# Designed miniproteins, single chains: the designs that were tried, part 31

Each design is a single chain, and the fold is of that chain. pLDDT is the mean over its residues in the fold that is shown.

## One batch from the design tools (miniprotein)

Design m1053
Fold by ESMFold2-Fast:
Structure m1053 (fold): chain A 66 residues (1-66)
Amino acid sequence: SPIEKQKIRLEVILNMLEIAKESERFILEKGKKLGKFSEEQIAKMEESIRQIDRKIEEIREEIERL
């Protein structure tokens, strides 16, 4: 069905966002341990991760509305 196909598309996007979030988190934690990031860089990366979280929730809500 068209609804079923749209759900699959949204689930693919959701998985890609989850992978992006895990990658950003990994880079941030490794960079912190190595002392490679300034406080400003850390804050920007943490905000980037929060933006990804917001998008994940938006996509989850869209799936639930189908």
Scores: mean pLDDT 89

Design m1054
Fold by ESMFold2-Fast:
Structure m1054 (fold): chain A 81 residues (1-81)
Amino acid sequence: MTLQQFYDQVSQVTNSSDAQVMTDQVSSWSGQSIGAFTDGMQNMQQGQTVDQAIQNVSGYTPDTHQNTVQGLQQVQQLIQS
């Protein structure tokens, strides 16, 4: 997944400014971590809770899992603010 594709997905669940901040934060992540995070966000758009989306990425590698958990928690904070 490219950073532009990530930005396009995030901008559907938040405003463009928050989407840019999140894209900048994940720019150092692996493509696997970015993919897992995007899958989690799509699952949240389909009605899953943040906790359910986090659980769905538990089968990934430890580094991918940790980065994705942190990212989804940030999405939860943006939704609540």
Scores: mean pLDDT 64

Design m1055
Fold by ESMFold2-Fast:
Structure m1055 (fold): chain A 87 residues (1-87)
Amino acid sequence: MKEALKEAISLLEKAREALRRGDYDTAIQLLNEAKKLVEENLPKEEAEEFLRVIDGAIQAVRQSRTAGLAGIEDALEVAKELLKKAE
């Protein structure tokens, strides 16, 4: 669990950097990889908020860079809070 959350956070940070460069396709790919890691490694009840927020981030990236960056930051905050609770 903790290792999956750390990897998801790393993927979200890479997605943020990709989007800052204007690489929407790479950002979406990395967000989907982070989503899959959390979905496969956390209980549904614990993952629910993160899965909702990351789906919103993926949709936001498809709309604009600014909205996508805000969505990724929201997903990072949720992932970091989940990791903190696991500590």
Scores: mean pLDDT 85

Design m1056
Fold by ESMFold2-Fast:
Structure m1056 (fold): chain A 92 residues (1-92)
Amino acid sequence: MPEVFAMLRLIAMETLIWVKVKRKEDLTPADIAQLRADAEAIRPHMSPAIAADLDALLADIEAGKLTPQQALERLQKIRDEFVAEMKAKEAK
């Protein structure tokens, strides 16, 4: 299921940021590039609204506007929105 692939990628992105939060480390350029690659891979499997939220999050991360904790919180919100969208489709 494309939804399972997208969910696993979102969990991988959250895990990467969570590790940085727990270690009190900043996201490296390699970490940011990995997050961008994961986001591009899942973009076709989510609604335009959720994809736009994810793009805005990555743009803010790339611009250095967010701490790892703030990035994690925004990504968790995006995951919750995606889970709600998937459940709405399954209830049909």
Scores: mean pLDDT 82

Design m1057
Fold by ESMFold2-Fast:
Structure m1057 (fold): chain A 73 residues (1-73)
Amino acid sequence: SMAQAETLREAAELLDAKARELHARGVLSPDQYAAIQRTIAEAREALDAGDVEKARELLRQASQDLEAAEKAA
């Protein structure tokens, strides 16, 4: 649904902001930051294609990668 796509686009923006903040703080290496940015970009592409399930899974992966990096810091 459009409501689900809007929620996931908002989630992508929040994860992107968090990734930028953690990278600025030195919590994410350049390689980790690049990988998370690629995953978020793929999620946005999936949303543009109407693949809400793929977008949700990619954003879940980005969220998990951010949490893992923050816990390791």
Scores: mean pLDDT 87

Design m1058
Fold by ESMFold2-Fast:
Structure m1058 (fold): chain A 81 residues (1-81)
Amino acid sequence: SLSVAELIGLVLRAIGVIEDGRLALRRGEGLEEALARARELRKELLEALEIAKKTDPEAAALLEKALAKLEETIRRLEEAL
């Protein structure tokens, strides 16, 4: 099962990766590296979400919101390349 510490860690990492992506978009540099990091985190969030869906609806909802924001960042990074 997904622990509260694991959930908090994933959400904080998502915030950091999204902000790094926004910074890359604003500077017009580091786009490929930001995209690679965002794609890796998306994979981890999807795996965590499948676990959370089975055991913790509140954690699942939070992960779905984080994933939606990360997907938007990925789309913007892909469009900028």
Scores: mean pLDDT 88

Design m1059
Fold by ESMFold2-Fast:
Structure m1059 (fold): chain A 84 residues (1-84)
Amino acid sequence: MFGLVDPSNPSKSVAAEVALWVRASTLPNDELNKKAGEAIEQKKLEEAIRILREAIEEVRDTASADEIAEGERVIKTLEEIIKK
């Protein structure tokens, strides 16, 4: 239903939902999490994925497994949106 809106532009509903997930989820790096959320808000989903991947990689050894898993889940969500 929500994914049926204008595939040429990220749907407002879909982009807002992902931005909420990025903000609500505990991501490994606060600074990069902030930049990723901003990129999603600007509808630069590919850039957001890149930033989130970089955040996970930088803190992989220091962050908890749960925090890394949440970050990877957010990336997977962004990839799903790009595929649609």
Scores: mean pLDDT 59

Design m1060
Fold by ESMFold2-Fast:
Structure m1060 (fold): chain A 64 residues (1-64)
Amino acid sequence: SPELEKLKVLKGFLETVLGSVEYMLEKYEADPSVPQSIVDQEKQSAKVLRDRIKELEEEIKKLE
């Protein structure tokens, strides 16, 4: 269905964004010059993205 396809595309996009955030977080955690507030903000962003991806997985499952 068009709805299922849109949810799958959105999930793929969010997974790509999460990968980028996690990559940057590893770099920030390795760099002692990066303020802790930036590290904490990126950790929160990763958490929000993971929670959203999980919600989309449940919605996709309901439509399959």
Scores: mean pLDDT 86

Design m1061
Fold by ESMFold2-Fast:
Structure m1061 (fold): chain A 89 residues (1-89)
Amino acid sequence: IDGNASDEEIDEAAERVARGEEVTFTNLTVESLKRFLEKLPDATLLEYNGKKAYVSNGQVIYDGEFLTPEEFAEKIVKESKTIKAKKVK
């Protein structure tokens, strides 16, 4: 999925993760990534540049911190143009 995708395509990508598919998000923007993160199910593993983060209770757990979707999106867009998401049991 692309960061210039429509809101409907972003929501469908999050639903694919909920169904157990691995989704790669490219050309990340803060707005597109924030929306995607808000729609992801709990227990989603996020991977970018060899780093890992987890979605839990509407928050992103990264490097010992609990970040909002917006805070995480702003941090990641500066470091990477891609992120992978996969549901972990």
Scores: mean pLDDT 80

Design m1062
Fold by ESMFold2-Fast:
Structure m1062 (fold): chain A 96 residues (1-96)
Amino acid sequence: MVVEDAIVVDIRIEGEDLTDEQREALAKGLEELVAEIPGARLLTTAIVGNRIYVSVLTETEEVAEQLIARIKEWAAEQGYKATAGPLSRAPEPVEF
């Protein structure tokens, strides 16, 4: 489905002394979690030290809020802190 006003969500996950295995597991888990949410598409995942940055494209602000809540809950279950940045609108129409 083509969406004209898609939302970009930036999420940061912070941990202490992340190992390479933990970083890979977190990145993969986030990719799988985003794939399970209808109307959400993973754009990028970046790992910088003890932080994982995720950018996700969502069809609506409601989907963005659902995604943020799911990632925060998932991260907390793993012992990590997740925070969401300000929502922004995609510059061009996107297909989901």
Scores: mean pLDDT 76

Design m1063
Fold by ESMFold2-Fast:
Structure m1063 (fold): chain A 63 residues (1-63)
Amino acid sequence: MEELKKKIEELDKQINDLERQLSAATAAGDEERHRALAQQLSDLYNTRIKLERELKELEKKVK
């Protein structure tokens, strides 16, 4: 559980960083960078959802 929580926390930090970069790219009109960052964010969100589900299943069977 602890390792899984740590991975989710690190993903949240990466997502927050990419969201800031995405906002900056949008403001600058950098469509190529915007698209690349949006794809990376989508991938991280999907990974986070999978880890969240795993964490919930573990918590459901332990204290």
Scores: mean pLDDT 80

Design m1064
Fold by ESMFold2-Fast:
Structure m1064 (fold): chain A 94 residues (1-94)
Amino acid sequence: MTQKAEGVFYTPENVLVTVKFEAKPDENGNPLITLTVETEEGEVYEVVLESNKVLEGKEDYEKILALQKKTSEEASEEIIKRSEELAEEKLAEL
């Protein structure tokens, strides 16, 4: 079981941020979630999260972004939080 998706968000300063999501089974059949956040400036942050479920849709990206802020030393917390906030505003606008 493998799932991939990609979301694009804008910061309040009109900076483009691309969030990539990939879930694939490990050796035990549990999904491993890889989150990649790439800024327009070319900065790339990647972390792997263990999960016992398959995530689907844009709402799941926001949950992963929130969790990512707690676990990654390389990812910019500000970039991740801004991306999450913009995703929430965009969903509320719809």
Scores: mean pLDDT 51

Design m1065
Fold by ESMFold2-Fast:
Structure m1065 (fold): chain A 81 residues (1-81)
Amino acid sequence: MKEIEELRELLRELVEEIRRNRDDPRRVAVLVSAIGILSAEASFLADQAEKQGDLELAEEARRLSREAARTVKEVVREMEA
């Protein structure tokens, strides 16, 4: 499952970059946008996997999509505070 593993690693890297750049709101906004795109891509992969009968991959991709979406909400809330 190379695509899901790559997206999971990318999410980890993006979260770490946000942590390092908390004092740069413009850079954080770009990173948040990237996580939003990652969440959408994981959701698309989940739909494709489900249509192909790969329920295990579909569930893993949905979990990743939800995790990325939650991260976006958390970071946006911190930026608004």
Scores: mean pLDDT 83

Design m1066
Fold by ESMFold2-Fast:
Structure m1066 (fold): chain A 63 residues (1-63)
Amino acid sequence: MMDEAMERAFSRLTGNERRVYLLHEVSGMTYSQTATLLGISEKTARDYLKRAREVLEEALREL
């Protein structure tokens, strides 16, 4: 469920970090598929997902 707090947490993410999170975690795409779709490397996709998870976990812990 995406409430105001989750929307605020997502606003802390860059567009690419948010897209990587949605494609990999929600849509179940592999890192390779996500990287290809966004025009980035798999390493960059992994780095974006790691940051997205850290930001979202920190924001949820503050609730």
Scores: mean pLDDT 76

Design m1067
Fold by ESMFold2-Fast:
Structure m1067 (fold): chain A 65 residues (1-65)
Amino acid sequence: SAALEELARRLAAFLRALYGERFRELPDEQQLAIARSVIRRYAPEPLSEEEVERLARRVVELART
């Protein structure tokens, strides 16, 4: 979904602003846990657990770039 991709980019930018380069240095499971947390807090619409997991992986990928 284009809307979910935009949300992923916004959340990735937010995480880059908070953590900077340090985000890439965190363990993979911690990066995913942080992404899941911000998605659950800031998503404008309810997401399934499967959608949260998929989006969390995308947020981490974008935040690392």
Scores: mean pLDDT 84

Design m1068
Fold by ESMFold2-Fast:
Structure m1068 (fold): chain A 103 residues (1-103)
Amino acid sequence: EEIKIEVENTEKVENAIEALKKMDEAVKEAIEKNKTAKIIAKGKLDGIEVTLRLEIEPDGSATVELFSKEGKLLGKASVNDVESDEAAVAENVPKIQEGVAAL
């Protein structure tokens, strides 16, 4: 009943964009299949190792958490949609990751 997807980011901008696209597609697929998606992305933010945890429920609600390499919570955000369109999910996922990158 749950789909867990791990996406890895690198310091290169091209790899970060590719990882963003893969995460977006995974989110769309999970919503389409009416399943909870758990996505873990590892990357670097200005050379600092971070882990992004994204959990998306079938109702379109989503929670994102950013952790340091030591496991300290650096930031958290939630998106509330009772009925989610795939287009809305695709739009919100990049915005959440941009917000995390600005942290």
Scores: mean pLDDT 56

Design m1069
Fold by ESMFold2-Fast:
Structure m1069 (fold): chain A 84 residues (1-84)
Amino acid sequence: DPHLAEADRYALRGLIYENMGLYEQAAEDFEKAARHYEASGKAPVEEVIELYRLAADSYRKAGNTEKAEEVEQKAEELRKKHGL
């Protein structure tokens, strides 16, 4: 599945950027990973929610509070949509 493969690559790269202190790049990669997992329709929704939360936390560390709030809201809407 190309979406699952892309999601895995973005998630791993996001973790590398986070470890390097490149928080904006980490956040963007976690957000892309979440979108690719969503597009696959095969990933557990809890993993997608966690990736949006990781993106929000990384945006917050980068000082991008607007983006952090945006992706945190996506995580909450996704959680509510799936009855979590």
Scores: mean pLDDT 87

Design m1070
Fold by ESMFold2-Fast:
Structure m1070 (fold): chain A 71 residues (1-71)
Amino acid sequence: MPPSIEELVARLRALLPGDEFGEILRKILELSRTLSKDEAIKKTEEYLTSRGLSPETKRVVLEFLNYILDV
């Protein structure tokens, strides 16, 4: 089964400090509302890279973004 949104949120909370998680989530939601799917993914990857996040953390964030964009 695909992971639930709650499971993805739990992983992100484990990988990121609470404040940083909230900032990243806000940015993802902003980008997903204002840009096309392809542009939102590209801008999210650029943003995560600029924050110096680990490859594992970036992967989980992108899985969460794909989940949101598929709804």
Scores: mean pLDDT 74

Design m1071
Fold by ESMFold2-Fast:
Formats: structure tokens, sequence, C-alpha cells
Structure m1071 (fold): chain A 77 residues (1-77)
């Protein structure tokens, strides 16, 4: 039961991280759209920020899913 509680805590932590990074992705996309009216260097920076935010989001989502799967397996045992 204690192990289940720890996994639930980890799942919640990474779920919250995924939500935070999803917001960062949305913000970066908005900046990229606004960047259509700015210099190529500024547009390139916005694209780099979007890629970084997307990678962070994907990793958090994978980690969240991994803890959810472990939690489901333990509850079946």
Amino acid sequence: EEEIKELEKKFKEYEDLAKKYRDQVNSARTALEAGKAVSPAEAAKARADLITAQNNYNKALLDSGRYKKKLEELKKE
C-alpha cells in the first residue's frame, strides 16, 4: 500500500509537469505565430523554444504513463 501511494505521488508529479510543459508548448507556438512579423533570427529562436518545450512535454508524458502503468500492475497484484 505504501508503494502504491508513492507511485500515485510520482504519477501526480509527472502529470502536473506534463500540464506545465503543455502550457509552455502553447506559449511557444503563440510566440512563433507572432514571430512571422519579426526577424529570421527571432523566428529561429521561437522555433528552438518550441522544440525544447515539445521535448520536455513528451518526456513528462512518457514518465507519467510509465508510473500509471506500474500503479495499474500493482493494483492487479
Scores: mean pLDDT 74

Design m1072
Fold by ESMFold2-Fast:
Structure m1072 (fold): chain A 55 residues (1-55)
Amino acid sequence: MIDEVRATVESLMAEGRYDEALDLLDAAIRTFRSRGDEASARELERLKREAEEKA
């Protein structure tokens, strides 16, 4: 599941679709936190910082 989110975000960033990548990351981070999966949420927050730097 997290690997699919990462692959989709990386694809969106490669296409220059940074706003869509950030929206997906925000939704996914909220979803993982609601499930108590803090490790996955933190991993996606690191990817979000990378996406923000490239936007």
Scores: mean pLDDT 80

Design m1073
Fold by ESMFold2-Fast:
Structure m1073 (fold): chain A 81 residues (1-81)
Amino acid sequence: SEEFKEEAIEALERELKQLEADPSVPKEVVELLKEVIELAKTLSPEELLKKLEEFDKYVEENHETLSLLESYEKLLEILKK
């Protein structure tokens, strides 16, 4: 639904603000999340939901080894499919 897409993008934008406020976060991580948000905005609600579900499964399977950078790189890869 459109409501889901709006909520998902708002959640990502809140995460971006938190990362931008943290001086210990590398700029590369911030830039990747910006690309993720822009690409997410171009997808239909149905496509975004499916791709976020794929990402959630990947994170669950790789929870112990994923860096924040690697997480956003994987999300961007999934969104580009």
Scores: mean pLDDT 82

Design m1074
Fold by ESMFold2-Fast:
Structure m1074 (fold): chain A 110 residues (1-110)
Amino acid sequence: SLLNSQKILELAKQGKISEAINLAYENGYLSSEQKTYLTGLLDKKYPKITIANEIAVVIALKNPSLASKLAGYAIELGLYSVAIAVEVAKKSKIDLSKPLSEILAELSKI
């Protein structure tokens, strides 16, 4: 599972955003809701690096068992937002089983 998550982040870093989102969904790292959210950012023409960071954040928050290892790898790729999001969620004891929209709303209050 870690190897697949690393491949997803590499695709995202390369700007292959649609491929990264689809691979994450096919491997069960994203729900349909989370895929729709991330695809929506691409449709709204957000910068590719912004979407790459958001992909890493969403995968880490929704897969807590991978979060620490994924955060380290994301830093190596220059995707720093994931390290901040993971540490904030951990310290704030945010319930990561909630829908993504609620997790993001709680993070925005911190």
Scores: mean pLDDT 77

Design m1075
Fold by ESMFold2-Fast:
Structure m1075 (fold): chain A 91 residues (1-91)
Amino acid sequence: STETALRLAEEGLRDAERALELAKTTKNPTLAEAIGLVLLAIGAEVNADLALRVAREKGEVTPEVEALAEKARELAREAIKIALKLLKEAP
């Protein structure tokens, strides 16, 4: 159903919002914690891409799905940038 791609896009947006929040609020991470933040942010971007792939394969491409997935990608990419800076600064 059209709801499958929409659900994945909504989940991807929530994941991206959480990844960005954690990247912005984490102070003095250990190396392991910094790696975890990078992986979480990358996972959010992958989930956004998966939502668009599922939408295309199922014929569920809607403006709402595209907008949610694009926003998730933007937030996930910002989270990746912050997490990579934290990783470079980690001991």
Scores: mean pLDDT 83

Design m1076
Fold by ESMFold2-Fast:
Structure m1076 (fold): chain A 86 residues (1-86)
Amino acid sequence: ARALVEEAIRLIREAAERAEKAGDLETANAAYLTAAVASLLVRKGLVEEAARFIVEMGKRIISIAKDPEVKELLERAIELAEEALA
C-alpha cells in the first residue's frame, strides 16, 4: 500500500512539473499542493488517508488540466491510489 501511494505521489509531482512547463499554473499549483499534503500524510503513517486524498484531488485536477500527458499521469496516480485502498 505505502509503495503504491509513494509512486502515485511521484507521478503527481511529474504531472505538476509538466503542467508548469506548459504554462498551466493552476494545474501545476494544485498538483504540487496535492503531492505535498499526500507526502505529509504518508510520513504520519496515514497511508489510507493519503490514498483517498490523491483519488479525490486527482479527479478534480484532471477536470482542469489542459495537457493530455498531464491527465494520463494523474489517471495513473489515481489508479495506484485506488489499488492501495483495495
Scores: mean pLDDT 89

Design m1077
Fold by ESMFold2-Fast:
Structure m1077 (fold): chain A 110 residues (1-110)
Amino acid sequence: MREEAERDIKLLREHLLQVARDYLAGRISRLEFEFLMRTALKTFVDYLAEKYGASEEERAELQKKLEDVFRKGMVELDKAAPEDQLSVVEKMLEEIEKIVREFVDRVLAR
């Protein structure tokens, strides 16, 4: 993966982790948490698609994959004990990073 893409992924991870920490600390509601997470993921997908010249189909596929990971992560978060909730978030973020890396590598390999 290109160094610039890794920087973008790290910034996304830091932002999403901060939103999750705010939720887990009771600073934002569940509704605000889900809204902020979904908005950040959608904005990031749109940003990557424009930056790397992805097709509308490639953008839609990435959006769907990240939405599926987020939905699954929310289910796992709801099942987790309070002490394990941050670990569930970190696991979800690792899967998001993997999907984004695979997307960027595929688009750049054209």
Scores: mean pLDDT 87

Design m1078
Fold by ESMFold2-Fast:
Structure m1078 (fold): chain A 107 residues (1-107)
Amino acid sequence: MEADKKALEGGEKAEKAGEEAKKKKDTEGAKKAAEGAAEAAYGADLSSKAHGKGGNEGAKKAAEGAGKAAEGAIEAGKEAKTSEGAQYGAAAGVSAAGAGFSAGVPA
């Protein structure tokens, strides 16, 4: 399914964005990681709606990637010490929680 493909691709991109954010430790890194987490959450939601909550590997991979992106965004936001960095970290955390819910993973 295209929804599962988007979930898988979103998860992989989110994981990479989180790793890059941890290396850069700046507001731009936090922003890119937050964007990755949001894309992964969207993919997880699509996959969950197509197959039912928590039932597929695409949604689970997207949730895992979103979680890693949130870790990177939060760390980069703290290191950047900007209000924008902190906002991107918070947004990434919300996206990761949404992706986890879609995948049926306990909070």
Scores: mean pLDDT 78

Design m1079
Fold by ESMFold2-Fast:
Structure m1079 (fold): chain A 83 residues (1-83)
Amino acid sequence: MSAAEIQARIDALRADIDRVEARLAELQKQGRLSPEQERLLQEAIDSLRAGIDALERGDLREASRHASRATAKLIELIGLELD
């Protein structure tokens, strides 16, 4: 795979995260999220962005750590909605 193809995929992932962040901002504006849900979602988005930045640098270990952190925040968020 060429460097240009890898960059195009990274750019597409960043665009997807931007869309998710825009949706989060709209939900916040509508008052649909608790402060804890807003914090966890923002921390997950921040971790995903940091992971993509690490991936773009070729740091697969750091990218994996950020992905794991994002997953942990999403699991914590899901736990708030269970029962």
Scores: mean pLDDT 77

Design m1080
Fold by ESMFold2-Fast:
Structure m1080 (fold): chain A 66 residues (1-66)
Amino acid sequence: VKVPKELLEKGTKQLREAGLDGAEVVEEDGKPVLVLHEPVTDDEKRRAGVEIVLEMAKELGIEPAG
């Protein structure tokens, strides 16, 4: 399954709205992947970023990384 570019952009926007300015969602091997360009020291922000990517994977019917 391919991740649509529109959903990658939506996920990246949601990450930045959650305060992860150096984060983006990219496609690797047909799956959405969280990329952090800067270290995130706040555990709550890191958890929010993971949750956003998991929701994208669920919306696409893609198996989360396991």
Scores: mean pLDDT 72

Design m1081
Fold by ESMFold2-Fast:
Structure m1081 (fold): chain A 74 residues (1-74)
Amino acid sequence: SEKLEKAKELIEKAAKAATAGDVAAAREYARQIESLGLPKTAAAVEKMAEEAGGDLAAAYEGAQRAVEIAEKEV
């Protein structure tokens, strides 16, 4: 699915931003995911951005959860 592939790209970018402590960038990627019609996935990405706090492991665990949600929401 093109929508799922685009969501995965945005989730990866959000995880990298969250790891760098750039919560604003991570939230912008969540907004783009919501615009794809994936509001549950977008909410998961926002939660990841808030909870990661610059922690790489937490950011990528959150990203994995967001991908699982995206696969069910598409």
Scores: mean pLDDT 83

Design m1082
Fold by ESMFold2-Fast:
Structure m1082 (fold): chain A 68 residues (1-68)
Amino acid sequence: GMAAAEAARRAVEEAERRGITDDEEIAKLIQERLKEAGDDASAERALELAKTVGGVEAADQVGTLSVL
C-alpha cells in the first residue's frame, strides 16, 4: 500500500543520509520502517526482495507497485 511505499522510500533516504551503502543494512532498515508502519507482511516481502535484487531496487519496486 501507499504507507509501505512511503516507509520503504524514507528508509532508503535515511540510509543515504547516514552513508549506509551495504545492501543488507539497507534491507534491515526498510524492514524495520515497514514494521513500524504496521505492515509486517510487506516488511518480510521487502527483505526477501532485497536479498535477490538489492535493497534500493526492492524499495523502488515497492514504490512502483503502490503507484500502479
Scores: mean pLDDT 65

Design m1083
Fold by ESMFold2-Fast:
Structure m1083 (fold): chain A 90 residues (1-90)
Amino acid sequence: MKKELMEELREAVEKGDLEKARELLQKLRDTGQLDVEEVRRIAKEMEEKGKYAMAALLYEAISRAYADQGKLEEAERVAKKGQELLEKAE
Protein backbone atom coordinates (compact mmCIF):
# COMPACT_ATOMS: atom_id res chain seq x y z
CA MET A 1 0.00 0.00 0.00
CA LYS A 2 1.07 3.65 -0.59
CA LYS A 3 1.68 4.40 3.11
CA GLU A 4 3.80 1.25 3.58
CA LEU A 5 6.23 2.22 0.78
CA MET A 6 6.55 5.78 2.15
CA GLU A 7 7.17 4.36 5.64
CA GLU A 8 9.90 2.04 4.28
CA LEU A 9 11.44 5.08 2.55
CA ARG A 10 11.55 7.01 5.86
CA GLU A 11 13.27 4.05 7.57
CA ALA A 12 15.87 3.74 4.77
CA VAL A 13 16.53 7.51 4.94
CA GLU A 14 16.94 7.43 8.76
CA LYS A 15 19.44 4.54 8.43
CA GLY A 16 21.37 6.39 5.71
CA ASP A 17 20.76 3.51 3.28
CA LEU A 18 21.15 5.37 -0.04
CA GLU A 19 20.69 2.26 -2.21
CA LYS A 20 17.48 1.16 -0.45
CA ALA A 21 16.14 4.73 -0.58
CA ARG A 22 16.88 4.91 -4.34
CA GLU A 23 15.05 1.59 -4.95
CA LEU A 24 12.01 2.73 -2.93
CA LEU A 25 11.89 6.14 -4.66
CA GLN A 26 11.93 4.41 -8.06
CA LYS A 27 9.11 2.02 -7.01
CA LEU A 28 7.05 4.95 -5.68
CA ARG A 29 7.55 6.88 -8.94
CA ASP A 30 6.85 3.84 -11.20
CA THR A 31 3.58 3.08 -9.33
CA GLY A 32 2.48 6.75 -9.29
CA GLN A 33 2.50 6.66 -5.46
CA LEU A 34 5.34 9.15 -4.84
CA ASP A 35 4.02 11.85 -2.51
CA VAL A 36 6.08 14.84 -3.66
CA GLU A 37 5.10 16.96 -0.62
CA GLU A 38 6.14 14.21 1.82
CA VAL A 39 9.44 13.49 0.00
CA ARG A 40 10.15 17.26 -0.02
CA ARG A 41 9.64 17.37 3.78
CA ILE A 42 12.04 14.43 4.26
CA ALA A 43 14.59 16.07 1.91
CA LYS A 44 14.46 19.31 3.93
CA GLU A 45 14.96 17.37 7.20
CA MET A 46 18.03 15.63 5.71
CA GLU A 47 19.41 18.96 4.44
CA GLU A 48 18.96 20.52 7.92
CA LYS A 49 20.82 17.52 9.46
CA GLY A 50 23.73 17.99 7.00
CA LYS A 51 22.90 14.69 5.23
CA TYR A 52 23.54 16.26 1.83
CA ALA A 53 23.94 13.04 -0.21
CA MET A 54 20.56 11.74 0.98
CA ALA A 55 18.90 15.15 0.52
CA ALA A 56 20.30 15.33 -3.04
CA LEU A 57 18.89 11.86 -3.84
CA LEU A 58 15.44 12.88 -2.53
CA TYR A 59 15.42 16.15 -4.53
CA GLU A 60 16.49 14.21 -7.65
CA ALA A 61 13.45 11.91 -7.19
CA ILE A 62 11.15 14.95 -6.78
CA SER A 63 12.60 16.47 -9.97
CA ARG A 64 11.92 13.27 -11.94
CA ALA A 65 8.35 13.12 -10.58
CA TYR A 66 7.70 16.72 -11.69
CA ALA A 67 9.14 15.93 -15.15
CA ASP A 68 6.81 12.90 -15.41
CA GLN A 69 3.91 15.31 -14.74
CA GLY A 70 5.10 17.76 -17.44
CA LYS A 71 6.13 20.35 -14.83
CA LEU A 72 9.48 21.00 -16.46
CA GLU A 73 10.24 24.36 -14.78
CA GLU A 74 9.63 22.90 -11.30
CA ALA A 75 11.66 19.81 -12.25
CA GLU A 76 14.66 21.94 -13.31
CA ARG A 77 14.48 24.13 -10.17
CA VAL A 78 14.49 21.06 -7.89
CA ALA A 79 17.24 19.35 -9.95
CA LYS A 80 19.46 22.43 -9.47
CA LYS A 81 18.80 22.27 -5.69
CA GLY A 82 19.85 18.59 -5.68
CA GLN A 83 23.04 19.34 -7.64
CA GLU A 84 24.02 22.12 -5.19
CA LEU A 85 23.56 19.71 -2.25
CA LEU A 86 25.53 16.96 -4.00
CA GLU A 87 28.47 19.41 -4.38
CA LYS A 88 28.41 19.87 -0.57
CA ALA A 89 28.47 16.08 -0.02
CA GLU A 90 32.04 14.79 0.32
Scores: mean pLDDT 82

Design m1084
Fold by ESMFold2-Fast:
Structure m1084 (fold): chain A 52 residues (1-52)
Amino acid sequence: KYTLTDGAKSYRDALRDRMYADAGVTDEEKAELDKLPESIQVRKLVEKMEEK
């Protein structure tokens, strides 16, 4: 059995984790964001980076 989606998901998760780390997002906040659609996650990341 084989799936492209699984490999793509792993890479995307790693990339997203880097963005969260760069934005200063904590592990707890990442768990909350993972429950939301990707578009909402991006908006929250931008807001967090701009706020300080």
Scores: mean pLDDT 66

Design m1085
Fold by ESMFold2-Fast:
Structure m1085 (fold): chain A 67 residues (1-67)
Amino acid sequence: GAAALSAAGREAVAYAEEKAETPEALEAAKQAIQDAIVRMALAGETDYERVLAAAKEAADAALKEAA
């Protein structure tokens, strides 16, 4: 449900905050995380583990490209 999506988002943001060295990288990661979660929810995917994995993958990719 919505609580699981929110928890996954918060966890992914914390992950990005720990790894990001610049504000720009962090904002890119947050945007990627939000985008991934919204798309998962719109597709009807509310599996906490899948959403969390997708959010972390999106964050990692954004951090790598922004760095």
Scores: mean pLDDT 80

Design m1086
Fold by ESMFold2-Fast:
Formats: sequence, C-alpha cells, structure tokens
Structure m1086 (fold): chain A 62 residues (1-62)
Amino acid sequence: MSLEEAVRILQEEGGLDRELATRIAKAVLATKGNLGAAARILVEQGGLDIELAVRLAIKMLG
C-alpha cells in the first residue's frame, strides 16, 4: 500500500485531518506488518476505538 492510499483511508474512514493522517500513516507503515503495533498507534495517536483501529490496521497492512 502507498502512503497516499493509507492517508486517504485514515481521512475517510478514521475521520483524521490530513496532517495527523500523514503522521499516523507513516508510523503504521513503519511497523512492517506488525498488526498489534499498528492498531495501538491508531488508538493512542489517532484516538480511534479499538474495533475501528484493528479494521483499519488490517486494511492498511493486509
């Protein structure tokens, strides 16, 4: 997945602004497929609920 596609997903489905979505997308992609670490970043830095965070982590990394 490209960085731009990950940013788009976080903006459209996560409700994040572009600046925050870009920072979080970079952090999530840097986990190199560690789904648990990616979901944790989405919860702690994105303010997303755990169910949405897990779903978006799978979508971005799967």
Scores: mean pLDDT 83

Design m1087
Fold by ESMFold2-Fast:
Structure m1087 (fold): chain A 75 residues (1-75)
Amino acid sequence: SLAKELQEEVERNNLLEELEKKAREAEPLLEKLVEAIKNKDVEEAIKYLEKIAEIMGWKKEELEKAKKQIEAAYK
């Protein structure tokens, strides 16, 4: 019981550290994505979206939906 609770706490702390690392890695890509959107550069926006999705572990279906939304906004 106690050993399992301690193991779960260690796993939660490791997950938080991994999420913080992913957030730091994604931050400069988010800035580039925003710039691409402002410039109406659909191809660059999609490239940065794909890189962010890879870092954050998005499912292919979630990424494809987001890509279609960007394409629909700019035709």
Scores: mean pLDDT 77

